# Designed miniproteins, single chains, continued (5), part 26

Each design is a single chain, and the fold is of that chain. pLDDT is the mean over its residues in the fold that is shown.

## One batch from the design tools (miniprotein)

Design m16873
Fold by ESMFold2-Fast:
Structure m16873 (fold): chain A 76 residues (1-76)
Amino acid sequence: SAEEELIAGLRAFVEGAIAAIEASDLPADVKEEMIRLLREAERRIVALIRAGDWEGALAVDAELSERLQALMERAA
């Protein structure tokens, strides 16, 4: 289904993002926190998509973007 294809795409994106973070020169604590946030957001977004809560899924995505940006700024 389109829903399962979207979820598969989201999971592939998250795995790619984690691989890129692990390969980066970021501090270890920043990497761990970013990976934790990505895994948490993946679980929440998948659950919301399956529940039909697209607005909730977008809100989690926006929250993730803000938290990742804040971590990058603190790492500088």
Scores: mean pLDDT 86

Design m16874
Fold by ESMFold2-Fast:
Structure m16874 (fold): chain A 62 residues (1-62)
Amino acid sequence: EVTVEFWVGGVKATVTASLDGYTVEVSGKGSKEEIEAAKKAGEELGKRLVGLLRQQQALAAL
């Protein structure tokens, strides 16, 4: 698995991705816009990371 952390204003987003999927957690203090932006960015990052992990596993099976 892989974990990435980033900030949108005062909001911290933690994205954890594995072959099974991804999770996005947000913490800290920020506006509703910052929280929403952090969630959306985390979801997009999570999808990309899961895709990369699955592609790597498929290539290793060749």
Scores: mean pLDDT 79

Design m16875
Fold by ESMFold2-Fast:
Structure m16875 (fold): chain A 110 residues (1-110)
Amino acid sequence: SAAAEQARRRHETLAALSDGLVEMAKKAIEEIKKNPDKAKEIVQKLRDYATSLADAIAAADPATGAELRKRVQELIDKAMENINDVEKTIKILKELAEFAEQHAARARAA
């Protein structure tokens, strides 16, 4: 039916947006490994991107977008608190990537 097809397309879009957050978090991890002195600037750029992406998800699904925005903010704030500990910052960004992967998988399963 048209309604079921539209719901499927929405879930595919939400999964693709969540995949984008995974990719940006992984890119930030690689950049921090190469340039640890730039960790603060890299995490700030990731925050801006992640906020924009969470806003896009919230436009399609306000409840899921709000949950994602809150968790992303918590993890990025935690990374900033630990910004002088490169290994700890990377570990936190890996948690962000895993969280985004779980959301993408859930969206695809729906």
Scores: mean pLDDT 80

Design m16876
Fold by ESMFold2-Fast:
Structure m16876 (fold): chain A 60 residues (1-60)
Amino acid sequence: MSVEVIPLDATRGLIVETEGDKAVARVSDPKDMEKAKEVLEKLGFKDVKQVDETTLSGTK
């Protein structure tokens, strides 16, 4: 498992947790979900799905 914190704004961040081929991205504000999806896709994760209002999952 690896954990990466990616700044989205001066006051907001994105947490990406990776385990093998899977990743989970968490945001503190639902408005950042679209940005979180872009970040996961840029990191090479496919099949990005919304789990809840602030959480996305993806697989490589």
Scores: mean pLDDT 77

Design m16877
Fold by ESMFold2-Fast:
Structure m16877 (fold): chain A 79 residues (1-79)
Amino acid sequence: SHMEVEKLVREARRIIKALKFLIEQLEHETDPEKQARLREAIDKLIKRLNEIVEKLRQYGHEEEADRIQAEIDELKAKL
């Protein structure tokens, strides 16, 4: 439904914002144990974004899915 698509896009935007914050924290983190926890959190959020992309494609929202996928790819390039 249209409301489900809007909810998924909004969730994706929140996750992308959280990922940008966590990736910046990881860049400045020197403690290996904290780095491992940050990487685990980042991995879980990327996994959720991939699920959102798949759902958007299933709903026929290819353009929205492609935009989110491009953001995922850009964020992964920083890891």
Scores: mean pLDDT 89

Design m16878
Fold by ESMFold2-Fast:
Structure m16878 (fold): chain A 101 residues (1-101)
Amino acid sequence: MEYLFEKLKELGYIPEDVTLDEFKRAYEEALKNLKSPLSKEEIEEIFNYVVEMTKDIPAEKFPAGIVIAAHIYAIEKNLDPEVVLSTLTLLIDEIVRRLGG
């Protein structure tokens, strides 16, 4: 969670003055309101997996790292990679939108 927050700020997707607590609340609200064929539990597992896999990747390579991690998760769980990636993208976009990015 914290590493994703720092990378999104560094990439300019969210304002510098956004706090980690505000980011966590935006995540919880985005997850609650997201409409997806995947369950909320599956979406949380995908998000946590991708965050963990990308934590050591520099911000400039982070978008590519997200795509790769999403595809690996999809293969391991026998899910459609496009569904996993689109769900993750929609979740991140909703978080950014809620934080005024």
Scores: mean pLDDT 80

Design m16879
Fold by ESMFold2-Fast:
Structure m16879 (fold): chain A 82 residues (1-82)
Amino acid sequence: SSEDRGVQAGLDLIRALYEAGAPEETLAAVAGYLIRSSPLAREPVVRLLRELGVSEAAIRAVFTRLPIAPEDAARLAAALRA
């Protein structure tokens, strides 16, 4: 479905940001925005962050309203629309 495709694109963005050395706060902010935009992303996002070795504190921060850079928000919104 288009929703499954959007979630997968969001997960791919999180992985790319992690590989580029983004701080855990950025990963948590982007992940939280993805989950708020598509609640179906909750379980896949948590699994991905654990697979990547992200700290449990940062994973908890996913459910906090963290500031997200406008460029990251735009990139994620585009991924969710694809």
Scores: mean pLDDT 76

Design m16880
Fold by ESMFold2-Fast:
Structure m16880 (fold): chain A 65 residues (1-65)
Amino acid sequence: DDDRRALEEAEARGDRAMEEVLRWKKEFDELMKQGEAALQAAIEQHSDTPRGRVFRNFLDLEQQG
């Protein structure tokens, strides 16, 4: 909850890093709709980049329940 609120505040301030995270969140949501294999392939392809780390973090959050 707190992290989500912080993302909204950072977006309002025009934080470029948080804007990138929000863009990757949208891509993550689209990959989730395409299926597990597509999401896993994207994570592996970008595993050593900030984008890949963001995808892994969102996947972990989805699985935590």
Scores: mean pLDDT 73

Design m16881
Fold by ESMFold2-Fast:
Structure m16881 (fold): chain A 83 residues (1-83)
Amino acid sequence: DMPLAVETAIELSEEERALLDEISQFPSLREALDALLDDPEALARLVEILHRASQRDEAMKPLYDFAKRYLKEKGLEDLIPEE
C-alpha cells in the first residue's frame, strides 16, 4: 500500500494525504501519473512527496525512480525536485 508506506516514511500534511487518497483509487502508479498529467501542480506535488519518502526509506526509491523516468518520457523534467 503506497499511501501507508509514504506516511510511514515521512510526515504528510492534510493536503498531501488527500492527494495520496485520490491516487490510491488507481491500480498502478503509472495510471495515477497518467490521470494527473492534465494537472501539473498536483503531479509536481506527488513527485515531491515520493522524493521526500525516498530520502527516508530505501523501499520508496524505486517508486520515485519510476516517477522520474515517467516525467522524462513525457518531457516534464522541470517537475523533478532539485537533488
Scores: mean pLDDT 76

Design m16882
Fold by ESMFold2-Fast:
Parts: structure tokens; C-alpha cells; sequence
Structure m16882 (fold): chain A 87 residues (1-87)
């Protein structure tokens, strides 16, 4: 959708400028919208990009405790999905 494409473009621009917190938030918003639109593969890719961006933010000293919590929640979500695909 145009809304997802716009959020992704903004996230990519933020990441290119080293603003990993903003990138994480925008990828996360895009992932939620992709889920709502019935695009699970796109949502999974965007949640992964959000997790990576929050992780980069934490390493750069940009992340808040809330950002770190969201990063951990996204990591757990990814592991749960991987386990369900193998079992």
C-alpha cells in the first residue's frame, strides 16, 4: 500500500542518517499496517527490520528502555515463529 511504502521510505532515510530509533519506530508501524492489510510475509520482514534498527540504536546509545523492551519482544516473536515452522 502507499501508506506502507511511505513509512518504509521514511524508515530507510532515517537509518541512512544513523537515526536508528526513528527507523525502528517507522518499520514497526509499517509492520503493524502490513499485518492489518493481510500481508504476513511483508509484516515479518518489516518486524525484522524494526528489531535490527532497535538493536543498532541500543549499540549506538540511542535506545530508551522502552525501545529495548520492544526489540526483545520482536526477537521473541521471531523465535516463536521459527519454532512453529520447524515443529
Amino acid sequence: SAEIDELVAQAEAARAQGDYVTAGHLYYQAALLAEKEGKPDLAEDLYRKAELSYHQAALAGQATPEDIRRMMELGVRALERAVKEVV
Scores: mean pLDDT 86

Design m16883
Fold by ESMFold2-Fast:
Structure m16883 (fold): chain A 105 residues (1-105)
Amino acid sequence: MSKELRELRFKANKAYSELVETLTALRDAQEALRQSTDPEVKANLQAEIDALRAKAQETRAELDKIFEEIVSLYEKEDPEKAKEMRKAYENVRADIDAGEAFAQG
């Protein structure tokens, strides 16, 4: 494995962890919003939800870009491995889609 590929995988793992943490915070904020009766608390939670949604969208876009860079590097050296990596990343994207649906609740 090249140094560049190792660095991209590290960035992908970090972005994925940040995305999971953001989606967990989004779900918790949405649950808190449903339970709250205070208008000021509701307004603050809505602002937090909007910020978390924006962050999740940005982090997902960056993660998708990193996945395409990893696959592109493999396609030049090992096309069969590139197909395996693309399939693995489609599974990760499906997990993220499920996590986003759950967080939107």
Scores: mean pLDDT 84

Design m16884
Fold by ESMFold2-Fast:
Structure m16884 (fold): chain A 91 residues (1-91)
Amino acid sequence: MKVVITIKTSGTEEQSKQIGEAMKDAIERTAERLGVEAKVEVKVEGGEITVTVEVPDSAATPLAIAGILAAQEKAKELGVTIESIKVERIE
């Protein structure tokens, strides 16, 4: 399954890159704990972060949650507001 997480932030591109990196690290660490392989791609454009996760269907939900929680924690650390979170599941 492919999951796309799009986060819009009040932050700079550099701050959004830090949030995206925290998301990738959390997703990869959670995948390793679950014993699944996940392909994670992060794209940042200004305040918008797009994280694409390719993973077995059974792991999609916990990996998406891990990424979102990491984004919220890193945004709080940086003093950045998360304006919206969108999660899409693609076949």
Scores: mean pLDDT 85

Design m16885
Fold by ESMFold2-Fast:
Structure m16885 (fold): chain A 78 residues (1-78)
Amino acid sequence: DEEKKRKEALEKLKKYLLELAEKLPDVEIPLSDELKENLRGFLEQLGLSEETIEKLLRSITPEQLEEISRKVSEAFGV
């Protein structure tokens, strides 16, 4: 049942990211290339559209990235 909990957590995370992408302002926020590459790979694995991924990578703040990192850690299990 741990596998089911992980899948549910990942689905909730995916929904959160989709909603976040829709609410993000139309501004470009600089992040390091390494952080962008790591985030892109993760978002692709979640099956997000390229449009959603690009919007998140372009407009996400460091604080929002930290929140996403926390949600990812929770989803992948401690």
Scores: mean pLDDT 74

Design m16886
Fold by ESMFold2-Fast:
Structure m16886 (fold): chain A 100 residues (1-100)
Amino acid sequence: SLREEIIKLLEEMKKILEEEKKKSKDPEAQRKLTLAIILLEQGIRLAENNEDPEKIEKAVAHARSIIEELAKKGLLKEETKKKLLELIDRVMELVREMQE
């Protein structure tokens, strides 16, 4: 299902962010990565509970903003940012498909 595919993508992003958090020694990066992980966990929970796709989109959009801010500050590698944004774009495509 579209929701199962979204959950799988969000779980993959969560694993990447958790790995980055373990590698980071910067307190700001630690806090912001933790917030992004929480937002992805919220998105997973919303998808599992058959909640409104707009709620999933908002949670994922907030996680995107944090990822972009971390990369802009040099606290996240460009390669990692690119991979995460590609996964986010795929989630957003699936969310839009659920709204059609």
Scores: mean pLDDT 88

Design m16887
Fold by ESMFold2-Fast:
Structure m16887 (fold): chain A 82 residues (1-82)
Amino acid sequence: MKITYIVDPKTGEVESSKFGKLTGQELGEELHKLGFSDEEAQIFSLAIIEAMETGEEVELEAGKAKIIAKKKGDKVEVEVEV
């Protein structure tokens, strides 16, 4: 299953292709529902930070999930494949 998130790191606002608009807290809850542990949710956050700092596409694994993060202006597009 693939879900795309558009994250604004300044506000913490998230727009999900599957769940619509989420707060950072609601994103954490939805990641847990997808089977993410707290440690795996930290990998999601790390991908966003690295994409923002490098301006490059970042690909990380969080358990069985594949996370691809790409900077898109002032926001980060994150694709999660589970």
Scores: mean pLDDT 80

Design m16888
Fold by ESMFold2-Fast:
Structure m16888 (fold): chain A 58 residues (1-58)
Amino acid sequence: SVSEKIEELRKKIAELQKELATLEADYRKNPSPELQAKIDAVRAEINKLRKELRKLLE
């Protein structure tokens, strides 16, 4: 159902936000181009899922 899909998207977004927080903390301690690339990739994924969530919510 749409409600189940919305819950799955919210859960995935929350998991990615937690991952992003960990990566950002790691980056503050030891900055690297590799960590920056991972942060950018996670942010892009969050944005894509948020866009999909908005479409379901109208």
Scores: mean pLDDT 87

Design m16889
Fold by ESMFold2-Fast:
Structure m16889 (fold): chain A 61 residues (1-61)
Amino acid sequence: SLQEQIKKLSTELKELTEKGYVSKAEYDAAMAAALAAASRGDLEGARQILEDAVKKAKEKA
């Protein structure tokens, strides 16, 4: 489900942040944007925001 994908991506982004590939400010911004999208019913938008953040972080690994 989209909710399960969002949870998985959220966890992956947190792990990448703990490893130093994402700043706390970038993590906080991505999480805030994803939560805002989810709050208005845009689960696909929330997933996309987190997926883009994870992809960008992995490019630094």
Scores: mean pLDDT 83

Design m16890
Fold by ESMFold2-Fast:
Structure m16890 (fold): chain A 100 residues (1-100)
Amino acid sequence: ELSELARYLREHRELVQKKVKPNDFLKKLLEKAGIEKDIVTVAELISAVREYLVGEGKVNEKGEFDLSGSELPFPKEKMTDRELFDYVLELVEKEGEIVE
């Protein structure tokens, strides 16, 4: 269940400990996951996005997220855990404000 997320967090240990102010898109994902914080760690953000998609039943038997018909602007209709986490990380780097 958590092995791919746990592996990703370990591979990116230094980066996932950083605190970020999410952009409007990431903030909407956090709100859907029940998180109302203005500042989150990258690890909290990645975990929240994954938990939201799992809760919506968006994970298929291959372990891919089926994002077809999603109300949120994802870049692909199907993404693996790693692709999703990389996408969230890219959004943090491009659109998020890193705060120590």
Scores: mean pLDDT 72

Design m16891
Fold by ESMFold2-Fast:
Structure m16891 (fold): chain A 62 residues (1-62)
Amino acid sequence: SRVEQIIDALKDNIRDLSKTLSKDDVLEQADRMITLVSRHYQLTPEQVEYIRKELRDEIEKL
């Protein structure tokens, strides 16, 4: 689905960012990316919440 494609792309970005940024900075960038993709793709609140959960789990593994 489009939501899964967005999640995969954002997870790739988070993994790349984690190589140079602190965990706190990665969290800040993740919030910014979610806001941008939410507006661009006109995502529902439920889709945004699902993406936030998936990205939070990814960041917790860092």
Scores: mean pLDDT 85

Design m16892
Fold by ESMFold2-Fast:
Structure m16892 (fold): chain A 87 residues (1-87)
Amino acid sequence: SNKDLVEKIVEVVKETAKKNPGIPQELADELIEKLRENEDASIEEIERVLLGGLMAIIDAVPEMEAAAVEMARRAGELIKEHLKKQE
């Protein structure tokens, strides 16, 4: 299970949305829900869910692109660290 990784990514989403009130809370909440639904999925599927949520935010509010990119960067580092610990 990737539950620990998913909860760390969820924390990044929550923190980024709190610091960037321009991010629609509905889209942040939907991304968090989809990430948690995929806690038993592959890392590839979790990355796909994350990217889909980030693209939805950028499409809805292009001014939040920098915040979405920072969210992707932080989540990407968590994924890299998780993969390193598996072997």
Scores: mean pLDDT 86

Design m16893
Fold by ESMFold2-Fast:
Order: sequence, then C-alpha cells, then structure tokens
Structure m16893 (fold): chain A 111 residues (1-111)
Amino acid sequence: MEEDKLLAEATRAVLEGDKEGFIENLKKLIEYAEKNPDDLFLVLRAYALVRLAERRGIEVPEEIKKKVDSLMEKAAEKYGITVEQLKAAADRLAEWIEENREKILEYIKSL
C-alpha cells in the first residue's frame, strides 16, 4: 500500500539522519493519514516517527506537529481511549524503533 512505502521511507530517513527526506515523506504520510483518520495504527506510527525525530534532534515543523496532534485526538476519541494512552503507546513504539534500528534498516533495505 502507498502508506507502507511512505512509512518505510520516513523510518529509513529518520534512522539515517536524512532530515530533508524524513520531512518530505512524513508530510506525505500525514496527508494520507488525514484521508484515512480511522486507521489507528497509521496515526500511531506517524506520531511515533515525530517523537523519534525529536529524540534524534531533527526539527519537525510546527504545522506538521499540530496536524499529528489533531489526528491523535480524533483517533483517541473514536476508539474510546485517552490521548495520554495513545501517546504512551506511540512513545514506546518510537523507543522500540530506536533500540532495533539496525534490524529495521536492514529489513527496509531488503524491500
């Protein structure tokens, strides 16, 4: 799916320190998420990538962060969970990606 390609490329770019490639693919992923706001895992992954970028010192434009926050609020409301629970899950995902970065990069490069 288009989302899988955007997610893979954004993840590769952030892990390799490609700031420009990360922001470009993240923008496209968020546009896709805005059209598919019911996809909880897509929204969760988008937020996790923003958190991972911040942890790596990559500046994420404020406009992007606001869009991701809005998507997280809508997803939390739809699924009857708190925004705090959803953010905690996304932070754990970002941590897991960082801890497994070498294996994740190897997998993405094998696609």
Scores: mean pLDDT 83

Design m16894
Fold by ESMFold2-Fast:
Structure m16894 (fold): chain A 76 residues (1-76)
Amino acid sequence: DAERRAEIIARFEEASKGALAYLESQPEVSEEAIEAFREAVEEALALLRDPNATDEDVLKAVGIAVEAAKAAVAEL
């Protein structure tokens, strides 16, 4: 379902943008943690936008982004 995939991509983009803005506003979060999360989000978005990407590849990339976010939040 292309419409559902587009909705998921849009929601992930919005959530990731908000999370990045929040983390960047926190002086306790390292530049390295912010960059790791940004890179993981970009990789996940690239796979989400690729119609040939497998669900396994997408879930793995999203999982990496979640772990990067957890590491950044742990610095708070």
Scores: mean pLDDT 82

Design m16895
Fold by ESMFold2-Fast:
Formats: C-alpha cells, sequence, structure tokens
Structure m16895 (fold): chain A 114 residues (1-114)
C-alpha cells in the first residue's frame, strides 16, 4: 500500500541515511515547496535509474546523495519538515518517476506533511 511504501521510505531514511527528526528543521513545508521538491527528486531518480540500469547499489547511492542534498538545502533555507513528511516526499518522487503517481496518493502524502 502507499502507507507501507512511506513506512519503508522512513526506515530507509533512518537506517541508510542516518536521519533523525532532530536533523530536520522544525515547522511545516508548504504544498508548493513540497511539489517542487517531488518534481526535482523524480527527475533525478529517472536520471539515476537510466545511468545505473544494472547496478542497484550505485542507483541507491545516487538517490541517497540526492536526498541528502535536498535535506541540506531545506536546512539552509529554514524549511521545516518531519521525517514522515520527507519519507512521503521520497515515496511520491519514486511514483512520479515511474509514472504511477495517482492524485489520491499525492493528496494523502501532502496531508502527512501538515
Amino acid sequence: SFEDAVAGARAWLERTLGLREEDLPSGKISRETALKIVDELAERIRAAREAHQDDPEAFGRAVAETVKEIVDRLKKEGIGISLDGLAALVTLAFLRASGELTPEQEEYALKLME
């Protein structure tokens, strides 16, 4: 389910990237900013997938680096987001990159960021 995908993304952020709630700025991300990040991350996921078709480890590293860059930008700009909110953004970006994102999934994820 979409909820299970978000939970999986959260576990990946914590275990693979070492991210914790305290590592993220406090506050709420705007819908406009969230959607811009989803679009940017989706484009970078597509590019990484094309570059690393037969290397899932290299693909995973490229996605991890991209997420870290986005987190650093959010910190510099003082844009607040929860770890669940970031996990929802990552999940939306993967679905958008594959062309499988539904309007219902997008709306659900945006509500998780409120």
Scores: mean pLDDT 83

Design m16896
Fold by ESMFold2-Fast:
Order: structure tokens, then C-alpha cells, then sequence
Structure m16896 (fold): chain A 63 residues (1-63)
């Protein structure tokens, strides 16, 4: 039968879920000083655009 509860966690498969997750990721990265504001915005855009997480991670680490 169908699951009784939602899968839980972030639903990155939906545009809404991706937007929210991207916003949260950008804020977290800025909070820890891992990236510049410009880089955080690019990471948000890449995530919203559906770029693979491996590519996004590479971009964040390379900067």
C-alpha cells in the first residue's frame, strides 16, 4: 500500500523543495564563511537549475 507518512526530509525533486533547500544551503555556507555571497548565490542558482550535486560540490570546493 501507499506510505502512511511523507518520506521526510527535503523533497529536492520539486521546484519548491529545491528553492527552499538552495536558500538554506546558501545561508549555511555564508554562516560558516565557506564561500563568498556571490558564490552562495551561484550555488543557489545551480541547485535550482537542477545541476547535479557532484558538480555543485566541486564548484563550492574549487572556490
Amino acid sequence: GAPEHPPGGSDASTPEGREKAAETLGKVLLHYGKVTPEQAEEIKQMYIDGVPSEEIGRFALEQ
Scores: mean pLDDT 69

Design m16897
Fold by ESMFold2-Fast:
Structure m16897 (fold): chain A 79 residues (1-79)
Amino acid sequence: MKYLAKITLTDEKGNVTTGTAIVEGNKIEATPDALAIEEKLRKSKLVSGRQPSPTHQEFEAEDEKGNKLYITVEVTELP
């Protein structure tokens, strides 16, 4: 079974960066933008998180300078 994971990061100025990863079993193929978002989030402070559905997660984080970051993760099943 194969999934598309889409991660979107929005800063407080409204700039949007979107990364994707294809997940198949134990194999993950992530775009450079997805890896860049992950690295930024590892250096950021998690403020809040929620999961409105099994395929949708939302997070609020704060970067090293105190700027707000909004993250959404959506998972879609691929044929």
Scores: mean pLDDT 80

Design m16898
Fold by ESMFold2-Fast:
Structure m16898 (fold): chain A 109 residues (1-109)
Amino acid sequence: MAVAEAIHEALLERFGETRETPEEDFLGALKAAVMLVIHELIEQGKLEEARELQKRLAGMEPEELLAFLRERLPEVTDPRIAAAIRALLEGRVDEFLDLLEALGRELEA
């Protein structure tokens, strides 16, 4: 899945040679969380909605990403994805990254 590749890239960005600033880390985490929502839409067969969201993602500001994730969280049916998004929205970025790593490993298997 293209989404699994994007999640893997987000993990490589986080654990790569260059450590980003806390603000850039948070933006990366927000985008990764939206990619988890895109993955769930694909699993639900909502391919057009997933494509539209993926096109919009590149142009979304951090405030738009946060608003989107807060609005979408009640509609997330995968409990692992829901737990990851909740952790991020509550400021638990390290917990979000741990959950994202676990999800990335499953998606690549």
Scores: mean pLDDT 71

Design m16899
Fold by ESMFold2-Fast:
Structure m16899 (fold): chain A 67 residues (1-67)
Amino acid sequence: RVEEILRILRENRLTAAELAKLLGISQATANEVKRLAGKRRLSGSDIGRALGVSEKQAVEILLSNAR
């Protein structure tokens, strides 16, 4: 569920390795996502920038990993 993933990111309780496993991304990308979440600026466009993809693709990635 996207809201649960966003809550986990905002709480910032996961290590970069745990977040990378949860989202199916590299640890470097997970570190950037954690940085954005810590600033409370985590949106589809922010995730898209961190992953190097469009906002639409970032949303699809989050939805796919929530299944």
Scores: mean pLDDT 62

Design m16900
Fold by ESMFold2-Fast:
Structure m16900 (fold): chain A 65 residues (1-65)
Amino acid sequence: SELDRAVAELAAAVSRTIGLGVRLEEVDGRYVVTTTSPSPETREMARLIYESLARSGRGELRELP
């Protein structure tokens, strides 16, 4: 949807600007938020992005070591 696209663009811009190693990818209409950093700040940012996307019913969070 238009909303999902706008949210994905915003999340990508935020991730790039902060530089915390958070990725947002769209897979078959689902938004996957992945973090590869063990940093508490990075994981918290990923959770906030996921929480926003979860309200649309299409969010998924992955936390890697």
Scores: mean pLDDT 65

Design m16901
Fold by ESMFold2-Fast:
Structure m16901 (fold): chain A 87 residues (1-87)
Amino acid sequence: MIEPRDIDPSLYKNLSLPVLVPLEPFDIKTDDPKAIIPLRVVHVGKRFEGILKEGDIVHVRLSGLPFLASSEVPLEIRLAAIEKIER
């Protein structure tokens, strides 16, 4: 699990898409593509202002993640990949 404090904000502060940290390990090659993965929002991005806040937990379908996504690194996602938002 990657903690938000371990991520340098300067790496993503200018991105228009949100950046999220996986809360659970996953493997996009072996896991069910319909599985729901919880991610913590660490950067909202300009396009998601008013929808997401830093610290929100979003549930995304595994098939909605990038092909090379890993539970060990922060992820960019698109709004259409989000199944549920928790505050």
Scores: mean pLDDT 64

Design m16902
Fold by ESMFold2-Fast:
Structure m16902 (fold): chain A 65 residues (1-65)
Amino acid sequence: SLAAQLLEQANALGAEMAAKERADTQARLQELLARSEEEGREFLAALEKQEEEDRRRVREAALSL
């Protein structure tokens, strides 16, 4: 019957939508993780730059004494 065919089609569409939602969620999670890692790397780079500047200042002060 037409009704049975429509129900089968609706069930197939539901399965496809669920699979898409899972894939979208995984992609979103990976994006958030990548963004967090990028922010972490930028923070560490800033710290390394500050530490090198601090070491340079200490070295210059020592040489001036």
Scores: mean pLDDT 85

Design m16903
Fold by ESMFold2-Fast:
Structure m16903 (fold): chain A 91 residues (1-91)
Amino acid sequence: DLLEKGKKVYDVLKELAKENGIDIPIEKFNGEDYPEMMPFGGALIYVEVDGKVRLYGYFLFVNIPKSYLIEILKDPRVVKVLASDYPVIVK
């Protein structure tokens, strides 16, 4: 149930969301805003709290199960994901 090694995080998240009926915006990292994070296969997850969009966390895509990601993305508080154009890591 691990994500496929070498696929770009953005492509994997778009595919996973489509397959699971998840209709949240998934956008690529803006390299101008997050240059230090761009080399890493990861995603920034945003939630809405008190009518404000806030960063919930950064997820590095190392040995991450598909089922766990689907559960996170189905959280009704999640409103947006910024995903890297860098590969998923499997060890």
Scores: mean pLDDT 73

Design m16904
Fold by ESMFold2-Fast:
Structure m16904 (fold): chain A 89 residues (1-89)
Amino acid sequence: SKEETIEKIVEELKKYLEELVKKMEEQAKESGVIELEEIKEKAKEIRKELEENKEEAYEAIKEHLDEVPESLSPLLLELAKKLKEILKK
């Protein structure tokens, strides 16, 4: 069903978000140029939406599949990219 498919996708996106934040923390330690605090707060907001509003969060990320990088946060861009890969399969 659509609901079951969205639930599986959201679970994959949540796992990917955690991996992405960890990777960005590593980059911040090495370069010192990444605003880690803002990234963590944005990740917390996105995670909450994926947890509590699965269908709305899915649709919101899906809207960004063809967006230009400069207009989106790095987290949203990576999530949209991951969603595109999941949907292609």
Scores: mean pLDDT 72

Design m16905
Fold by ESMFold2-Fast:
Structure m16905 (fold): chain A 61 residues (1-61)
Amino acid sequence: KEEIKKLSYQRYLNMVKGDHSLTTDLDEPDEEIAKEMTKIAKKVQELGREKVVKEVEEYLK
C-alpha cells in the first residue's frame, strides 16, 4: 500500500513537471494506483494543483 501510494505520488509529480498527456497515459494501471490517482485529482479540485504538489513533495521526502 505504501509503495503504491509512493508510485502514484511520483507519477503525479512527474505529470505536473513534464508532459501531462504522456504521464497520464496508463494502459493497464494497477487498480490501487488508479484509486490513489483519483484521490489526488479530488484533492486538486478542492485545494488546487499548487497545494497538492507541495503535499506530494513532502510525502516523497
Scores: mean pLDDT 67

Design m16906
Fold by ESMFold2-Fast:
Structure m16906 (fold): chain A 60 residues (1-60)
Amino acid sequence: MSAVEEFQRGLEAFNAHDYRGAVLHFRRALDLDPDLEAARSRMDLAVEELRRRGEPVPPR
């Protein structure tokens, strides 16, 4: 997967309200391209959603 492909999968998970899956895909996108700020911004939103719901953030 390229960074853009992982980012797109993260958006699909986020839109499906799968915030855990979204975080995992956005982390992979950032591992491939650390400058992909859109992935960082979306990951932060997904993490806040997990925290707000009392769900654990996936470990690295």
Scores: mean pLDDT 81

Design m16907
Fold by ESMFold2-Fast:
Structure m16907 (fold): chain A 81 residues (1-81)
Amino acid sequence: SVFAPLSPEEHAQVRAAAAELRAEYDKLFDELEKQGIDVSEDRALFDRAVAILNDPGATRLEAGVALVSLATLLQILKNKV
């Protein structure tokens, strides 16, 4: 069920996905900051989504929404550079 908490294995998988996204986000944040663009709000959105993925009580639905939010924010940031 999507309302069930993630298993430890599923939790490890979503954390790994978040770590891969972190590398792409850090590159984009650095580029935007070099252009004088304030990314503090975008960093806060990223941190909140990652906090959900690091929560051992997160449901599959919550983790899925967090991952989709991270993918969406990544595309928004790419359009700013």
Scores: mean pLDDT 83

